# Designs tried in a protein design run: designed miniproteins, single chains, continued (2). Part 4

Each design is a single chain, and the fold is of that chain. pLDDT is the mean over its residues in the fold that is shown.

## One batch from the design tools (miniprotein)

Design m4109
Fold by ESMFold2-Fast:
Structure m4109 (fold): chain A 68 residues (1-68)
Amino acid sequence: MTLSAEEIAAAAQRAIDQLPEAGLTLEVTPEAVRLTSATTGEVAVAPADASEQEADDAIARAALAGLS
């Protein structure tokens, strides 16, 4: 099942709220949801038509980058 950009953004926002020390910022575009770490500058990108697995992987990658 594919997620809308809004659904991916909502999941990303929940992850940010749970891991504030990771310093993640969220940018939503029609094509993709981007997560940027304020600490490391790493960017994780999930396309707007991403599967749940692809979205979860991108969010987890961004969170791990922010904590490292």
Scores: mean pLDDT 70

Design m4110
Fold by ESMFold2-Fast:
Structure m4110 (fold): chain A 86 residues (1-86)
Amino acid sequence: SIEFALEFIELQKKLMEAFLNENWEEMKKIAEEISKKYGGSAEAILERLKKIKELLNKDPEKKKKIIEALEESDKKIEEAIEKLKE
């Protein structure tokens, strides 16, 4: 259903926001919720995010560009959610 898809998108958006804020506790909670409701491994999600963080921390210039791209994606996801709730 559309409601199922919207909830998944909203959880992914929250996970990305927690990642950008380096809020590990929130990332873990959201990954566990995604795993419980949609399947897959919360551990796999968190390990992927850890690897991304390690790569970003090695190159400050690329980190800035990637963060900007993620922030732009967050805004586009918000717009998509708003349109779907209309």
Scores: mean pLDDT 78

Design m4111
Fold by ESMFold2-Fast:
Structure m4111 (fold): chain A 76 residues (1-76)
Amino acid sequence: SIAEMSRSPEEIIADIDGLYKKALEAIEKGDFNKAASYTTAIGLLVAAADMAGHTEAAQHGREKLKEVIEKIKEKL
């Protein structure tokens, strides 16, 4: 989106890190609906970073997304 495209890579990384922490907390509490929502939000930020050409931010988000998905799989 236009809003995500206007954000700095540092802001995108910070948002990804915040969502990552919330996703892990949701998984620990067994709230997989919230975990799925945070995972989706990370994926959208990765897509926004890719569209904006923020390659390092997108790669950071992909790594965090992979970690969250693996943790969800381990708990299901």
Scores: mean pLDDT 84

Design m4112
Fold by ESMFold2-Fast:
Structure m4112 (fold): chain A 56 residues (1-56)
Amino acid sequence: GVSDAEVLARLEAAMRAAGREAEFRALRDQLIADDGMSELDAALAAATAVERAAAA
């Protein structure tokens, strides 16, 4: 099975490869602070938002 740590590592690697690691980290940290999201949920939401912004 895939652990939370493996998912987080994969998301970080994808964001780094896309050149958007700083934006991803900033949004992740904001979602944790403002919305009370878990690290995994915040990371998934942040990665999705960054990917959608890049595609638009």
Scores: mean pLDDT 81

Design m4113
Fold by ESMFold2-Fast:
Structure m4113 (fold): chain A 83 residues (1-83)
Amino acid sequence: MKEEKIKILDEQMEKFLKELERLKQQYSSDKSRVLGLDIVEKLYESWGKLIKETIKKLSDAEIKKLPDKFGDMMSVYVQIMAK
């Protein structure tokens, strides 16, 4: 189960990083937004690593909450910066 949750998280992280790449290209002339998106990308990667480490130590009930919160929070940050 933990391995399956990590695979799902990796897949979602890959999709989100792809979306960030899209936004960086869309706003390539706006260096302030690109810098902010770079920060979000670094935070996303760092948080993803932390979540994976945490998943290895958590119960199944706790694990199912992490992917949704991570995705939602990062999505909100990206949406705010893109507007």
Scores: mean pLDDT 67

Design m4114
Fold by ESMFold2-Fast:
Structure m4114 (fold): chain A 58 residues (1-58)
Amino acid sequence: SETKVKILKAINELNPEVITEEDIRKIAEMTGVSRSTVYKYIKVGDTKEEAIKKILEK
């Protein structure tokens, strides 16, 4: 989906070691989707690798 691609690009741009609540906020702002939509793909406490894997599996 287009949303999935946008979230992947946002994660690569931010390059977080571990996803924080601030990263979720920034991803939502960068992609134009709600925080609740971002939470459908990733969770706070995921590593960058875990987040990418979850997105690719959807």
Scores: mean pLDDT 82

Design m4115
Fold by ESMFold2-Fast:
Structure m4115 (fold): chain A 78 residues (1-78)
Amino acid sequence: KELEELVEEIAKELNLSEEEKEKLKRAIENGDVDTFYELVISRASQLSKETLERLAKLLEKLGAKQALAFVKMALREL
């Protein structure tokens, strides 16, 4: 449920459609880094630092190393 809650928060901040939320959830679950970058990292300036920190923590728990690296880069620029 942690993933679902975080995807809802990201969707709220980025104004994602229902289709985009589903794509984001699947991208995180399947390690689809390109889709994750397109939906989240390309728009990271619209996300709060708190949401990015929560996302980094979840990606670390999931072992999503490449997606985590992108989120850490976004956090360094804040």
Scores: mean pLDDT 83

Design m4116
Fold by ESMFold2-Fast:
Structure m4116 (fold): chain A 88 residues (1-88)
Amino acid sequence: DPSIEELREELENPDPAYLKFLSSIDLEAELKRLEQLLAKLEKQKASPFDLIRVYIRLGEIYKLLGKEEKAKEYYEKARALIDELEAK
C-alpha cells in the first residue's frame, strides 16, 4: 500500500517542509494542539493512518524540544501501527 510506504518514509525521513514549518512556530502550542487532536481521534476511533501521522508529528516536536525518550515513545507507537497495517 503506497500510503503505508509514505508513512514509513515520513517516520524514517521527516518531511523537510514540515520541519521548516516547525522552525517558524511555537512548538509548545503545536504540541498542545496535536495532543488535543490525538485525544479526539482516539475518542472517535479514527483511521489508524490519522493516528500514525499525529504520532510521527508528536515525535518530531518532542525531538526538537530535546525530549528524546518521549520522541522515541511516539515513533515506536507509529511504527507499531504501521507494522500492524502491513501484517497479513
Scores: mean pLDDT 79

Design m4117
Fold by ESMFold2-Fast:
Structure m4117 (fold): chain A 75 residues (1-75)
Amino acid sequence: SIEDQISDVQFKINLYSIMKGAEDIVIEKMKEKKEKNPEKKDEIDKFIEQNKKSKDLVDKDISSLQKKLSQLNSL
């Protein structure tokens, strides 16, 4: 049913939102680590950049699911 599809999309958005929140915490902790270890700044910056790219992919998935949810709600 349309209701089942809406429920499934909402559940997936919830899971991706949890992942995004976790990635934000990781980035914040890495920035804190960088301030305490300035000699390793370049190495830590590479890890921050990798996590930001991962977050961008999650953001794209959330946006696609939100668009699908909007389309289902208009039916």
Scores: mean pLDDT 88

Design m4118
Fold by ESMFold2-Fast:
Structure m4118 (fold): chain A 65 residues (1-65)
Amino acid sequence: SYEPLVEELVSKAYEVFPFKVPKEELIKRALEKVKENIDKFDPSKGSFEKWVGGLVEEVVRETFK
């Protein structure tokens, strides 16, 4: 399951940056992004954890935009 990894990465970002949205909302956005892109995951390009981290970073960046 990738839900604990997403929650951990979002929680770490939330402690560093003062987001205007609730933490649960960021977690939902990140989970939806992983779900929408799961078919695009290529295990030959790197670990699942690294790939999920990249998607979480995109959601964090989009939230600050």
Scores: mean pLDDT 77

Design m4119
Fold by ESMFold2-Fast:
Structure m4119 (fold): chain A 93 residues (1-93)
Amino acid sequence: SMAERGIEAGARGAEAARAGDGEAALEGLREAARLAGEGNVAGGHAAGGAVAEALGSGNPEAIAAAAEGARLMAESGREGAARGGRGAVEALA
């Protein structure tokens, strides 16, 4: 359910960004980043894809929103990867 919620949030963010709604775009991308940060790496990948689509839109508001979203995705992705790495080490112990 978190992966699906991340995909939906990222998709809403990308759609808003393409429409030039920077506030709605940031809200969707931040929610996707939050879900990725809860250890859901799949949600992070889905959100990253949505951000990439928004960056390709050519809309200045969409590009600005997507850049901030990408920064949040990168931070959340690193946190998710770190948690996954710790889980793997614990499983091997």
Scores: mean pLDDT 61

Design m4120
Fold by ESMFold2-Fast:
Structure m4120 (fold): chain A 93 residues (1-93)
Amino acid sequence: SQQVIDDLQAIIAQTKQQVDSLLKKAKEYKKKGDYQKAKNLITKAMFILTVTSSEVYFTIKRHNVPKSVAESLNAQIQQLHDDMKKEIEKIEK
């Protein structure tokens, strides 16, 4: 249904905001020399994205989301993963 697709889009958008916020805070802690807090925030960001990826995957299967829409949603999740990885690499330098 369209409602399921709209809900998945909202979850992806919320996850992006949470991940971006946590990584920004991690970068700030690293600049202050608080490496343990930075690492904890990076771990939280990875966990949140993993939870969202699983929710999107199972929701697509349970509600028989059309293939073209499922491919778009999966591409958005992959983009979040790629963006997170790049930002983590910058923080860990």
Scores: mean pLDDT 90

Design m4121
Fold by ESMFold2-Fast:
Structure m4121 (fold): chain A 79 residues (1-79)
Amino acid sequence: GTVPHADEVAAWVERAKQLVDEGKLDEARRLIDEFERRFPENRWAALAVRASVYRKEGKEDEAQRLLEEANREMARLSE
């Protein structure tokens, strides 16, 4: 699979996951917004982490929709 800036994406995702795990959801959202601006080709990663934020808030429907969108973005990158 081709992921632009894979090493940088991994670092951003790990930091965002840490913030979500710590319950720092507003900080996680800001980090995700910055990531999406810096790495628009990796929108799938931003969507996946946003889904984790919604899941932490108990918003399963929103989380599922974002995960489905992230999967579609990943499919485009894998084609």
Scores: mean pLDDT 78

Design m4122
Fold by ESMFold2-Fast:
Structure m4122 (fold): chain A 72 residues (1-72)
Amino acid sequence: MMVPADDIGVRLATEGHTELAQQLGKLVREHIGGSLEDLMIPRSVAEEIVELARAGRDEEALELFRRALAEL
């Protein structure tokens, strides 16, 4: 199942992970020229990113997102 990447951005910002949410948006802009609203990602990847952020593992969350972008 695919979900909008913007769902992660909104979730992360709401939970106080604003810097990570901004970094995800920057990666989408650099790689596809769009925003988080323009990208669909696997739900499993979305859920793992949120869990990593909640654990304070922001660098791993960013790396997972970069890998997902590279598969597009």
Scores: mean pLDDT 81

Design m4123
Fold by ESMFold2-Fast:
Parts: C-alpha cells; sequence; structure tokens
Structure m4123 (fold): chain A 90 residues (1-90)
C-alpha cells in the first residue's frame, strides 16, 4: 500500500540520516583543517537532500512517487559520501 511504502521510506531515510551523522563525526575527527569547510558544505547538501526527501515522501500520491524519491535520494547520498571519503584520503 501507499502508507506501507511511505513508512518503509521514512525508516530508510532515518537510517540514512544516522549513517550521515556517523560520517560527519568521522570527518570532524579525521579531516585536515584545510578541507573541513568543503566537507561541511557537502554534508550540508546531503542533510538538505534528506529534508527534501522526507517532505516529498509525505506529499507522494503513489508508490511509484515514493520509489522515485528514494532512488533520487540514494543516488545523491552515495555521491556526497564518495566526495567526503575522497577528501578524507588526502
Amino acid sequence: SLEEAKEKAREQIAIAEQDLDQLKQLALQKAPSSVLPQIQQILDQAYQAIDEARKRVDEAKSVQEVEDVMRELTGTLLQKAQQVYELLKK
């Protein structure tokens, strides 16, 4: 059902936010001071994507719309995480 799809999406978004919080903690602990502002900007963009995804899931009128939001969010978060990890390697 639509409500089941929304509930599952909300649970997945909550897990993604927890994973992002862990990545933020790691970045603050391990990142050189020279790259911290860039990492903070990337993380801010990731948190904005999470907030927008929650809103779009709540407003969704079909299971397909929920799935489209989650696919877009997953892609965005993967890209942002990769950018943070690349900066942490330097």
Scores: mean pLDDT 89

Design m4124
Fold by ESMFold2-Fast:
Structure m4124 (fold): chain A 63 residues (1-63)
Amino acid sequence: GPAEAEARRLLAEAEAGLAAGKALPSTRDHAQVLERTVREARALLAEGRYEEAVRLLRDFFGS
């Protein structure tokens, strides 16, 4: 559904940001927070909790 598609798109964007952040020593601490968020979002998607995954990822991008 729409929430699942949105959650998957936001997760892909977060995973791309994680890869970029891990490449730079100065962003390593931010990359750790993003890695935790990505892991939590993946767990929510696996449980079918798409709206919660979307909210989590939007909150991350909003901060």
Scores: mean pLDDT 78

Design m4125
Fold by ESMFold2-Fast:
Structure m4125 (fold): chain A 100 residues (1-100)
Amino acid sequence: TKKLFQEAIEEVEKALEYVEKGEYEEAIKHLEKAKELVEKAFAELAKERPWEAEKIKREQENLLSLLDEAIEYVEKGEYEKAIELLKEAINQLKALLKNA
């Protein structure tokens, strides 16, 4: 579980770097990879903590929504908003990593 959250953090950090460099297609690829890793991490977390399934589902939905919004802002050319959302996603992932 921790390894998947760590890999998701690394993918979002790479996406942030690519947005800052103006390499938007590459940024989106890394965000799509981050979404896959988030889904896998939360699936493993739900197996480890079945008594928290509802909370885990809400946290997964919130984080995936945040990543989807970041992708949408990149696609629309709203790069400053995308950067803010990516930084928020990194902070949320780091909090999840500490608690996993």
Scores: mean pLDDT 84

Design m4126
Fold by ESMFold2-Fast:
Structure m4126 (fold): chain A 74 residues (1-74)
Amino acid sequence: SRAQEVAFLRGLIEYEVKLMREMGYPEDLIEKHRARLEEVLEAFEAGELSLDEALARMSEIGRETNAEFQKLKE
C-alpha cells in the first residue's frame, strides 16, 4: 500500500541520517540532506512521484551529499 511505501521511505531517511551522524558528517550537511530527502518524500506522498522516481531522486541526493563529504576530507 502507499502507506507502507511512505513508511519504508521514512525509514530510509532516518537510517541514512543515523549513519551520517555515526560517520562524522557535519550537522549542517546532515540537515541539508534530510531536508532534500523530506522534499522527495512529500512529493511521493502527494502522488507527484512514483516509488521508483522517489528512490532514484533519493539515490542522486545521496551521491551528491557523499561527494560533498569526501571533498571535506581532502
Scores: mean pLDDT 88

Design m4127
Fold by ESMFold2-Fast:
Structure m4127 (fold): chain A 66 residues (1-66)
Amino acid sequence: SSEVDELIEQVKRMIRTMVRLGVPKEQALAALELYIRDQGERLNIPQSVVDEILEQARELLDQLYG
């Protein structure tokens, strides 16, 4: 859905911004998990899709933080 696509793009923007600002990986992950879960609840996104977005965010963080 357009809501899911926009959430994924916003998550990617947040990750790039946090990396640029030197936010520690643990704090970045905590902020992203909170944001993704909050948006999933507000937008009534299925839990399976929220879990997939969370996994993608964790993978991207691992790639960018090393």
Scores: mean pLDDT 87

Design m4128
Fold by ESMFold2-Fast:
Structure m4128 (fold): chain A 65 residues (1-65)
Amino acid sequence: KGYTYSEDGTKAYYESDELLIEDAKKLIEALNLRESDRESLIKYFESVYSNPNVREAVEKAFESL
């Protein structure tokens, strides 16, 4: 649902950057942070997700979740 699995099901790959950002926002919400801190983290993710190195690092982190 919004991502595909490797042949053996051990890895997940996001189908789009928008899904990656949505999952990042949900994780930030789950951290139960102050609203101002949550907004800052969400804006940070939205501003840097277009960087290929950052996107790759974030994808690998979310694959472990």
Scores: mean pLDDT 60

Design m4129
Fold by ESMFold2-Fast:
Structure m4129 (fold): chain A 73 residues (1-73)
Amino acid sequence: SLNDQAIANSQELAAAAPDTLLGARALASLGELYKIQGQNEEAKAWYLKAADIARAAGDDELAERFRKKAEEI
């Protein structure tokens, strides 16, 4: 499906750009895609991982945004 292809693409982008804002956004995209598919536990885990990577990359505001998205799941 298109969602499965989007998940694979986001995983590839996250692997190619570890500890970067691009990598963090790719992980957040995984969170959103899993949420759309109803896989709430996986969606939450990916958003929390995205928050950690965004913080490591120096963007505390983006990290807080991703953390709040995890909390709404």
Scores: mean pLDDT 81

Design m4130
Fold by ESMFold2-Fast:
Structure m4130 (fold): chain A 90 residues (1-90)
Amino acid sequence: MEEVKRRLEELGRLLNEAALKVLEEVEKLAREAEEEGKLEVYAEKFVEIVELAARFLDPETAEEVREVVRIQAEGAISGDVEAAKKKLLE
């Protein structure tokens, strides 16, 4: 039982590392989409992928990631993308 628990914890750690890598790639793709003027077209898909990745993060980090995505999504909808961008760069 203890060995199974240890292996499950190790798998959880690997999933967390993979989720962080996915978030890095999403950030790069979001910048490319913004440069092409297609950020709004893919915004919903970016949110979906980030929320999926957040499920494999620790609860505190997941909350921070969701807050960042929410601010970006609200900024894109309201046209205040500069405020959302500034918060991400901090």
Scores: mean pLDDT 67

Design m4131
Fold by ESMFold2-Fast:
Structure m4131 (fold): chain A 66 residues (1-66)
Amino acid sequence: RAAEAAARLAAGRGILDGTSGSPETGAVARSIGRTLREIGDAVEEWLRQKREGREPALPAIPLQPA
């Protein structure tokens, strides 16, 4: 079930935090998770805007021929 999958994900996070027995390792793991989440949210918002017909500004791509 979805609730079971969510519980297993939460348990996985707990195991990761406790595996090394070091608070430093747990802090690093949380920092990486936060950065990945921010990137994911930015990408999801960009895709959402594009799908709604609002194309966000794209960086210059020199590989694209005129």
Scores: mean pLDDT 58

Design m4132
Fold by ESMFold2-Fast:
Structure m4132 (fold): chain A 85 residues (1-85)
Amino acid sequence: KQKYIDIIIEALRKKGASEEEIEEGRKLIEEQNPPEEQLRNAALLALAEEGDVAAAEEILAALRANPTASQETIAAAEARLAALK
């Protein structure tokens, strides 16, 4: 779970977000306490938007291998990644 939060925060830093914006984002994630599947999907999309399609595809493969992942979450991630290619 923390690994995906760290990826999201690092993507914000690379986009030029201020430390104040990063702290607000981290606080929002902590307050909402989203399930790992949602965090993994968000990390995948962040990496894909940065152009790191290979890393995004690795996360998507891990999401597909998770038997508890919802089919809707997987389909949304696949559609988003395909739209970036």
Scores: mean pLDDT 68

Design m4133
Fold by ESMFold2-Fast:
Structure m4133 (fold): chain A 63 residues (1-63)
Amino acid sequence: MELIEKASEESLKLLAEVEEYIENNNLSAEEKRKLVIEAVGRSLRLIGDAIEEELRRRREEAE
């Protein structure tokens, strides 16, 4: 199992949870926008960190 695949799955779950939270709460347009932007930012960071970690692991595996 690849670290990137795991991070992608976690990112999708996070986005789904945020979408459900927005649907179940009477939030303002500004609050919805902020939550979506923050969730996307966190998802990108998770994937970026996983890519860096997987590259590091592969280098150690080779040597």
Scores: mean pLDDT 78

Design m4134
Fold by ESMFold2-Fast:
Structure m4134 (fold): chain A 81 residues (1-81)
Amino acid sequence: MSDEELLEEVRELAERAGRLALEYVRAKEAGDEETARRLERELEELEKRIRELTAQLSEEGQKEAHRIVGEEQRRVEEELA
């Protein structure tokens, strides 16, 4: 798998994780503990997958993956603010 293919997958997973993170916070605020617990598990699995893909990248690719994940985390923070 090329760095470009790995980075595309990282971006897709990071975007998915961001959406689930927003839903997790909403579930917690709504008192939906069952949904929050399920989303927390899905987020943990996505984080592990992102780390595994990132470990397969070149050093340049790892920097780009860090940028992609950081941008998505910032978007989630802005949505929650």
Scores: mean pLDDT 84

Design m4135
Fold by ESMFold2-Fast:
Structure m4135 (fold): chain A 79 residues (1-79)
Amino acid sequence: SEVKKQAAASKELLSNPSLEKVYLALLRLQAEKGVAHVKEISQETGLSQAKVNQLLLKLEELGFVQQDSSNPRAYRVVL
């Protein structure tokens, strides 16, 4: 079920403070600059770039973010 899959993904996001922090930083950066770069998310969250990359991969698996088609070093939210 699409609804059950979305609910499970949202619960995972809300139960992991590092995932939530990275997701919120990405939303803010996308609103200001159109896309969020790993380096800028790292600076905003205080997490290492390696940790940010791991969390972005998890967010992509959960369906919340995707790599920007014009820049593979940037991410966007799935709308």
Scores: mean pLDDT 79

Design m4136
Fold by ESMFold2-Fast:
Structure m4136 (fold): chain A 93 residues (1-93)
Amino acid sequence: MYAVLSAVVKASSEEAAKEAAKALVETAREHGAIAVGYIVAGNEVRIAAVFEDRETAERAAKAVKETAEKIPGVESVEIRIEEAEDVSLPKVE
């Protein structure tokens, strides 16, 4: 069963949000994300990452939260993990 990590980060500025998005996408990939995407909407970053299992997603969630909390201008981070029985993933080419 796959696991989906969803993160919402609120930043003090759009620049801080963009920096957070880049760092958190890299952190998710380093911690086993098989697919990751993000959007930046004003001062808010929304990230979705897919993992092979919940345990990998939980380890990645901890790393993502710790990374977000170290970024200057990050005001809050909310992380959710959901299990998925079926996931449509883009091909890595």
Scores: mean pLDDT 81

Design m4137
Fold by ESMFold2-Fast:
Structure m4137 (fold): chain A 94 residues (1-94)
Amino acid sequence: MLKKLAEKAKVFLDVAAGDGSRALEIAKILKEKGGKVVATDHEFEELGLDEVFRKRAEELGITDNLTLVQVDFLTGEGAKEALELVKKAKKELE
């Protein structure tokens, strides 16, 4: 029971996710276990990939299991947001 509960609460951070294909696939696997994925990349908003990826997540029913955060590697903008999302998910286990 405890191991199965821990599996449902797994959090995965995918850094430099690119087009999000890997994050999307991991989120599908983790959804079966009740886990969450936070994916980051500096190109999401610049290429409009965040909107395309959000639509794919909606089609697959994994919007609650996948969050996208654009991180500016030069300024670190977005990094604190991604970390806070991971911390909140972990705190749900406490």
Scores: mean pLDDT 62

Design m4138
Fold by ESMFold2-Fast:
Structure m4138 (fold): chain A 130 residues (1-130)
Amino acid sequence: MEKAREAVRLAREVLRRARELNLPQDFIDHLEQGLRHLEEAVRLIEEGRPLEEVAEHLRAAVMSLLNAAELLNLSEKARQLVEEGMQLLAEASRLEVEGRPLEEVIEKYAEAALKVANALKLFVNDLRNS
């Protein structure tokens, strides 16, 4: 829950900066898609909807944010955060297939989204300082 809300806050900030910097439209489209899935996941949690629906939107959010990150020339630190996000996505997907508690699956997908959102934030901040 808290990590998903933080990922929404970071993704919104990154999207605002990306638009100000006139970053490529394909990057902005993937980022917007990721943000929509994050916002939907938070809404579903707040409404007490089935955790399967929450997991689906968080997984989709991580994939969209990773697609955005793949379009960028990332610093070593930002690349490390993306790699950590990819590992968390793979772990969450494995736990989901193994039928582990959805609360654990959701926590890892949310952490993955937060890692990738932080990588994107580093990228847009580095552009301003370069």
Scores: mean pLDDT 88

Design m4139
Fold by ESMFold2-Fast:
Structure m4139 (fold): chain A 60 residues (1-60)
Amino acid sequence: SSKVAQYAQQLRDAPSPEAMQAIIDQMIADGFSPADIREIGRMAGLDDETIAAAVARAKA
């Protein structure tokens, strides 16, 4: 979907870890599942470990 491409680009362009976390938080708020966020994060070039940590933080 267009939202998937937009979030992948936002994660790729994130200037800081704080900006990346805010984007992940927004994806959770938009109803994206952890599996969807993992796929989109991989599209953005993020490590699986980094994605898992950010998702866990967003869900806490």
Scores: mean pLDDT 83

Design m4140
Fold by ESMFold2-Fast:
Structure m4140 (fold): chain A 73 residues (1-73)
Amino acid sequence: SEKEVVKLEVLRGLYEISISATDIVIETAEKNPRISEEKKEAIVAQLEKDRRALEERKRELEEEIRRKKEELS
């Protein structure tokens, strides 16, 4: 149904917000003079890994939206 597609698109938007928030946290960590370079590298590496996981989940969701739209045609 169209309502089901809208719900999935809302969830996709939430993943986009989460990815953007992760980018802000990475930038903030990199610019923070109170964090050692070694700790920055570790934090950024962890956040980059989390960002890739969010991108993958978003991609899977976009594929689901595509399939649902085809089913409604």
Scores: mean pLDDT 86

Design m4141
Fold by ESMFold2-Fast:
Structure m4141 (fold): chain A 80 residues (1-80)
Amino acid sequence: ELEKDFEKAIEFLKRMRAELDAAGVDDPVVREAIDETLAFEKKLLEKVKNGEKISPEEIERASNLTVAAALLAVGALVDA
């Protein structure tokens, strides 16, 4: 279910941001990557909730942005 997948991605990114905050990580590159990815995922979730179709390209971009943000966040947490 596409709506549920975007909701899970948003929850995951919010949790990751909370982990960075708890660890005292304030890297603007990492924070911007998470915030931009959250904004994109929220936009896609809004489209799904409004009955709009999401393209395969939008799904691929959301997946790629989420993976990239997660890798940056994990790297920052390991370095902290």
Scores: mean pLDDT 83

Design m4142
Fold by ESMFold2-Fast:
Structure m4142 (fold): chain A 84 residues (1-84)
Amino acid sequence: SKLDELFEKAMLGDAQAMIELGLELAKEGNEYGITLLQLVADGARRSGNNELLAQAYRALSEAYELLGKDELSEEARKLAERAE
C-alpha cells in the first residue's frame, strides 16, 4: 500500500517520505504524525536546510489543523514563513 511504501522510505531516513507519512497519520487522527514531522524539522534545523525546514513546518501546521490543534497550527505556519 502507499502507507507501507512511505513507511519503508521514512525508516530509511527519506525526509519527504517522513513528511508524507506524518500527514497521512494525522489525517487518520494519529498524533504520531506530529512526532515524525517534528523529527524532520529538527533534522533540517541542525543541517541548515531552510527549504526542508519550511516544508516540515507547513506539514506540521496542516497536521495540527487535522488534529484540531488550531493554536499550534498557527504557530507552525508562522515558523514556516520565517524559515523561507
Scores: mean pLDDT 87

Design m4143
Fold by ESMFold2-Fast:
Structure m4143 (fold): chain A 117 residues (1-117)
Amino acid sequence: MKEKGKEIAEKLLSKDPYEQLEALRYVLEHADDKEIVKEVIPALVKLLTSKDPALQAGALRTLIAILEKNPDLAEEVVKAGALDKLEQLRKSPNPVIQELADKAIELIEKALKERYK
């Protein structure tokens, strides 16, 4: 099963945008599988700075789904460098990207507050 997570992480960082979108769809459909999710978080965070708006939006939606199903993984997302990238995406001229980045930050902050009561 660790092999599947690594395979998907490699596809997320592929030079083929079709493979990247297929990998994002797979992670979104398996957002409840913590073994897969943990392996793909670093690659998913890297996609947040993609120059392709469709890949940026896809990565944001997938990250939101992961955080909603696995709030305990918010610390792993932060360790992968997501917060600095999300703060930049909040300043995006694309209102969809801006809204998705705001939601992702809110989910991370909520999860971290619950853990450190």
Scores: mean pLDDT 83

Design m4144
Fold by ESMFold2-Fast:
Structure m4144 (fold): chain A 66 residues (1-66)
Amino acid sequence: SLEKEVIEKASKISPDLELLVKNAIENARRGYLGVAYRDLEAVKLIDPELAEKLSEVIGKIERERL
């Protein structure tokens, strides 16, 4: 899945980035979209390509909550 791919890539870069990505996804699942998108902006400063994929994961979670 895209989620597993994003987490796996983050884990190969750093443990802190993996935690940040996992927190963004968890916050999105809990409905804290503002926090999730703030975490996404932090990921974007480190790895813009990873942030693009993470944005797709968050967007899917947001759509599935409707």
Scores: mean pLDDT 86

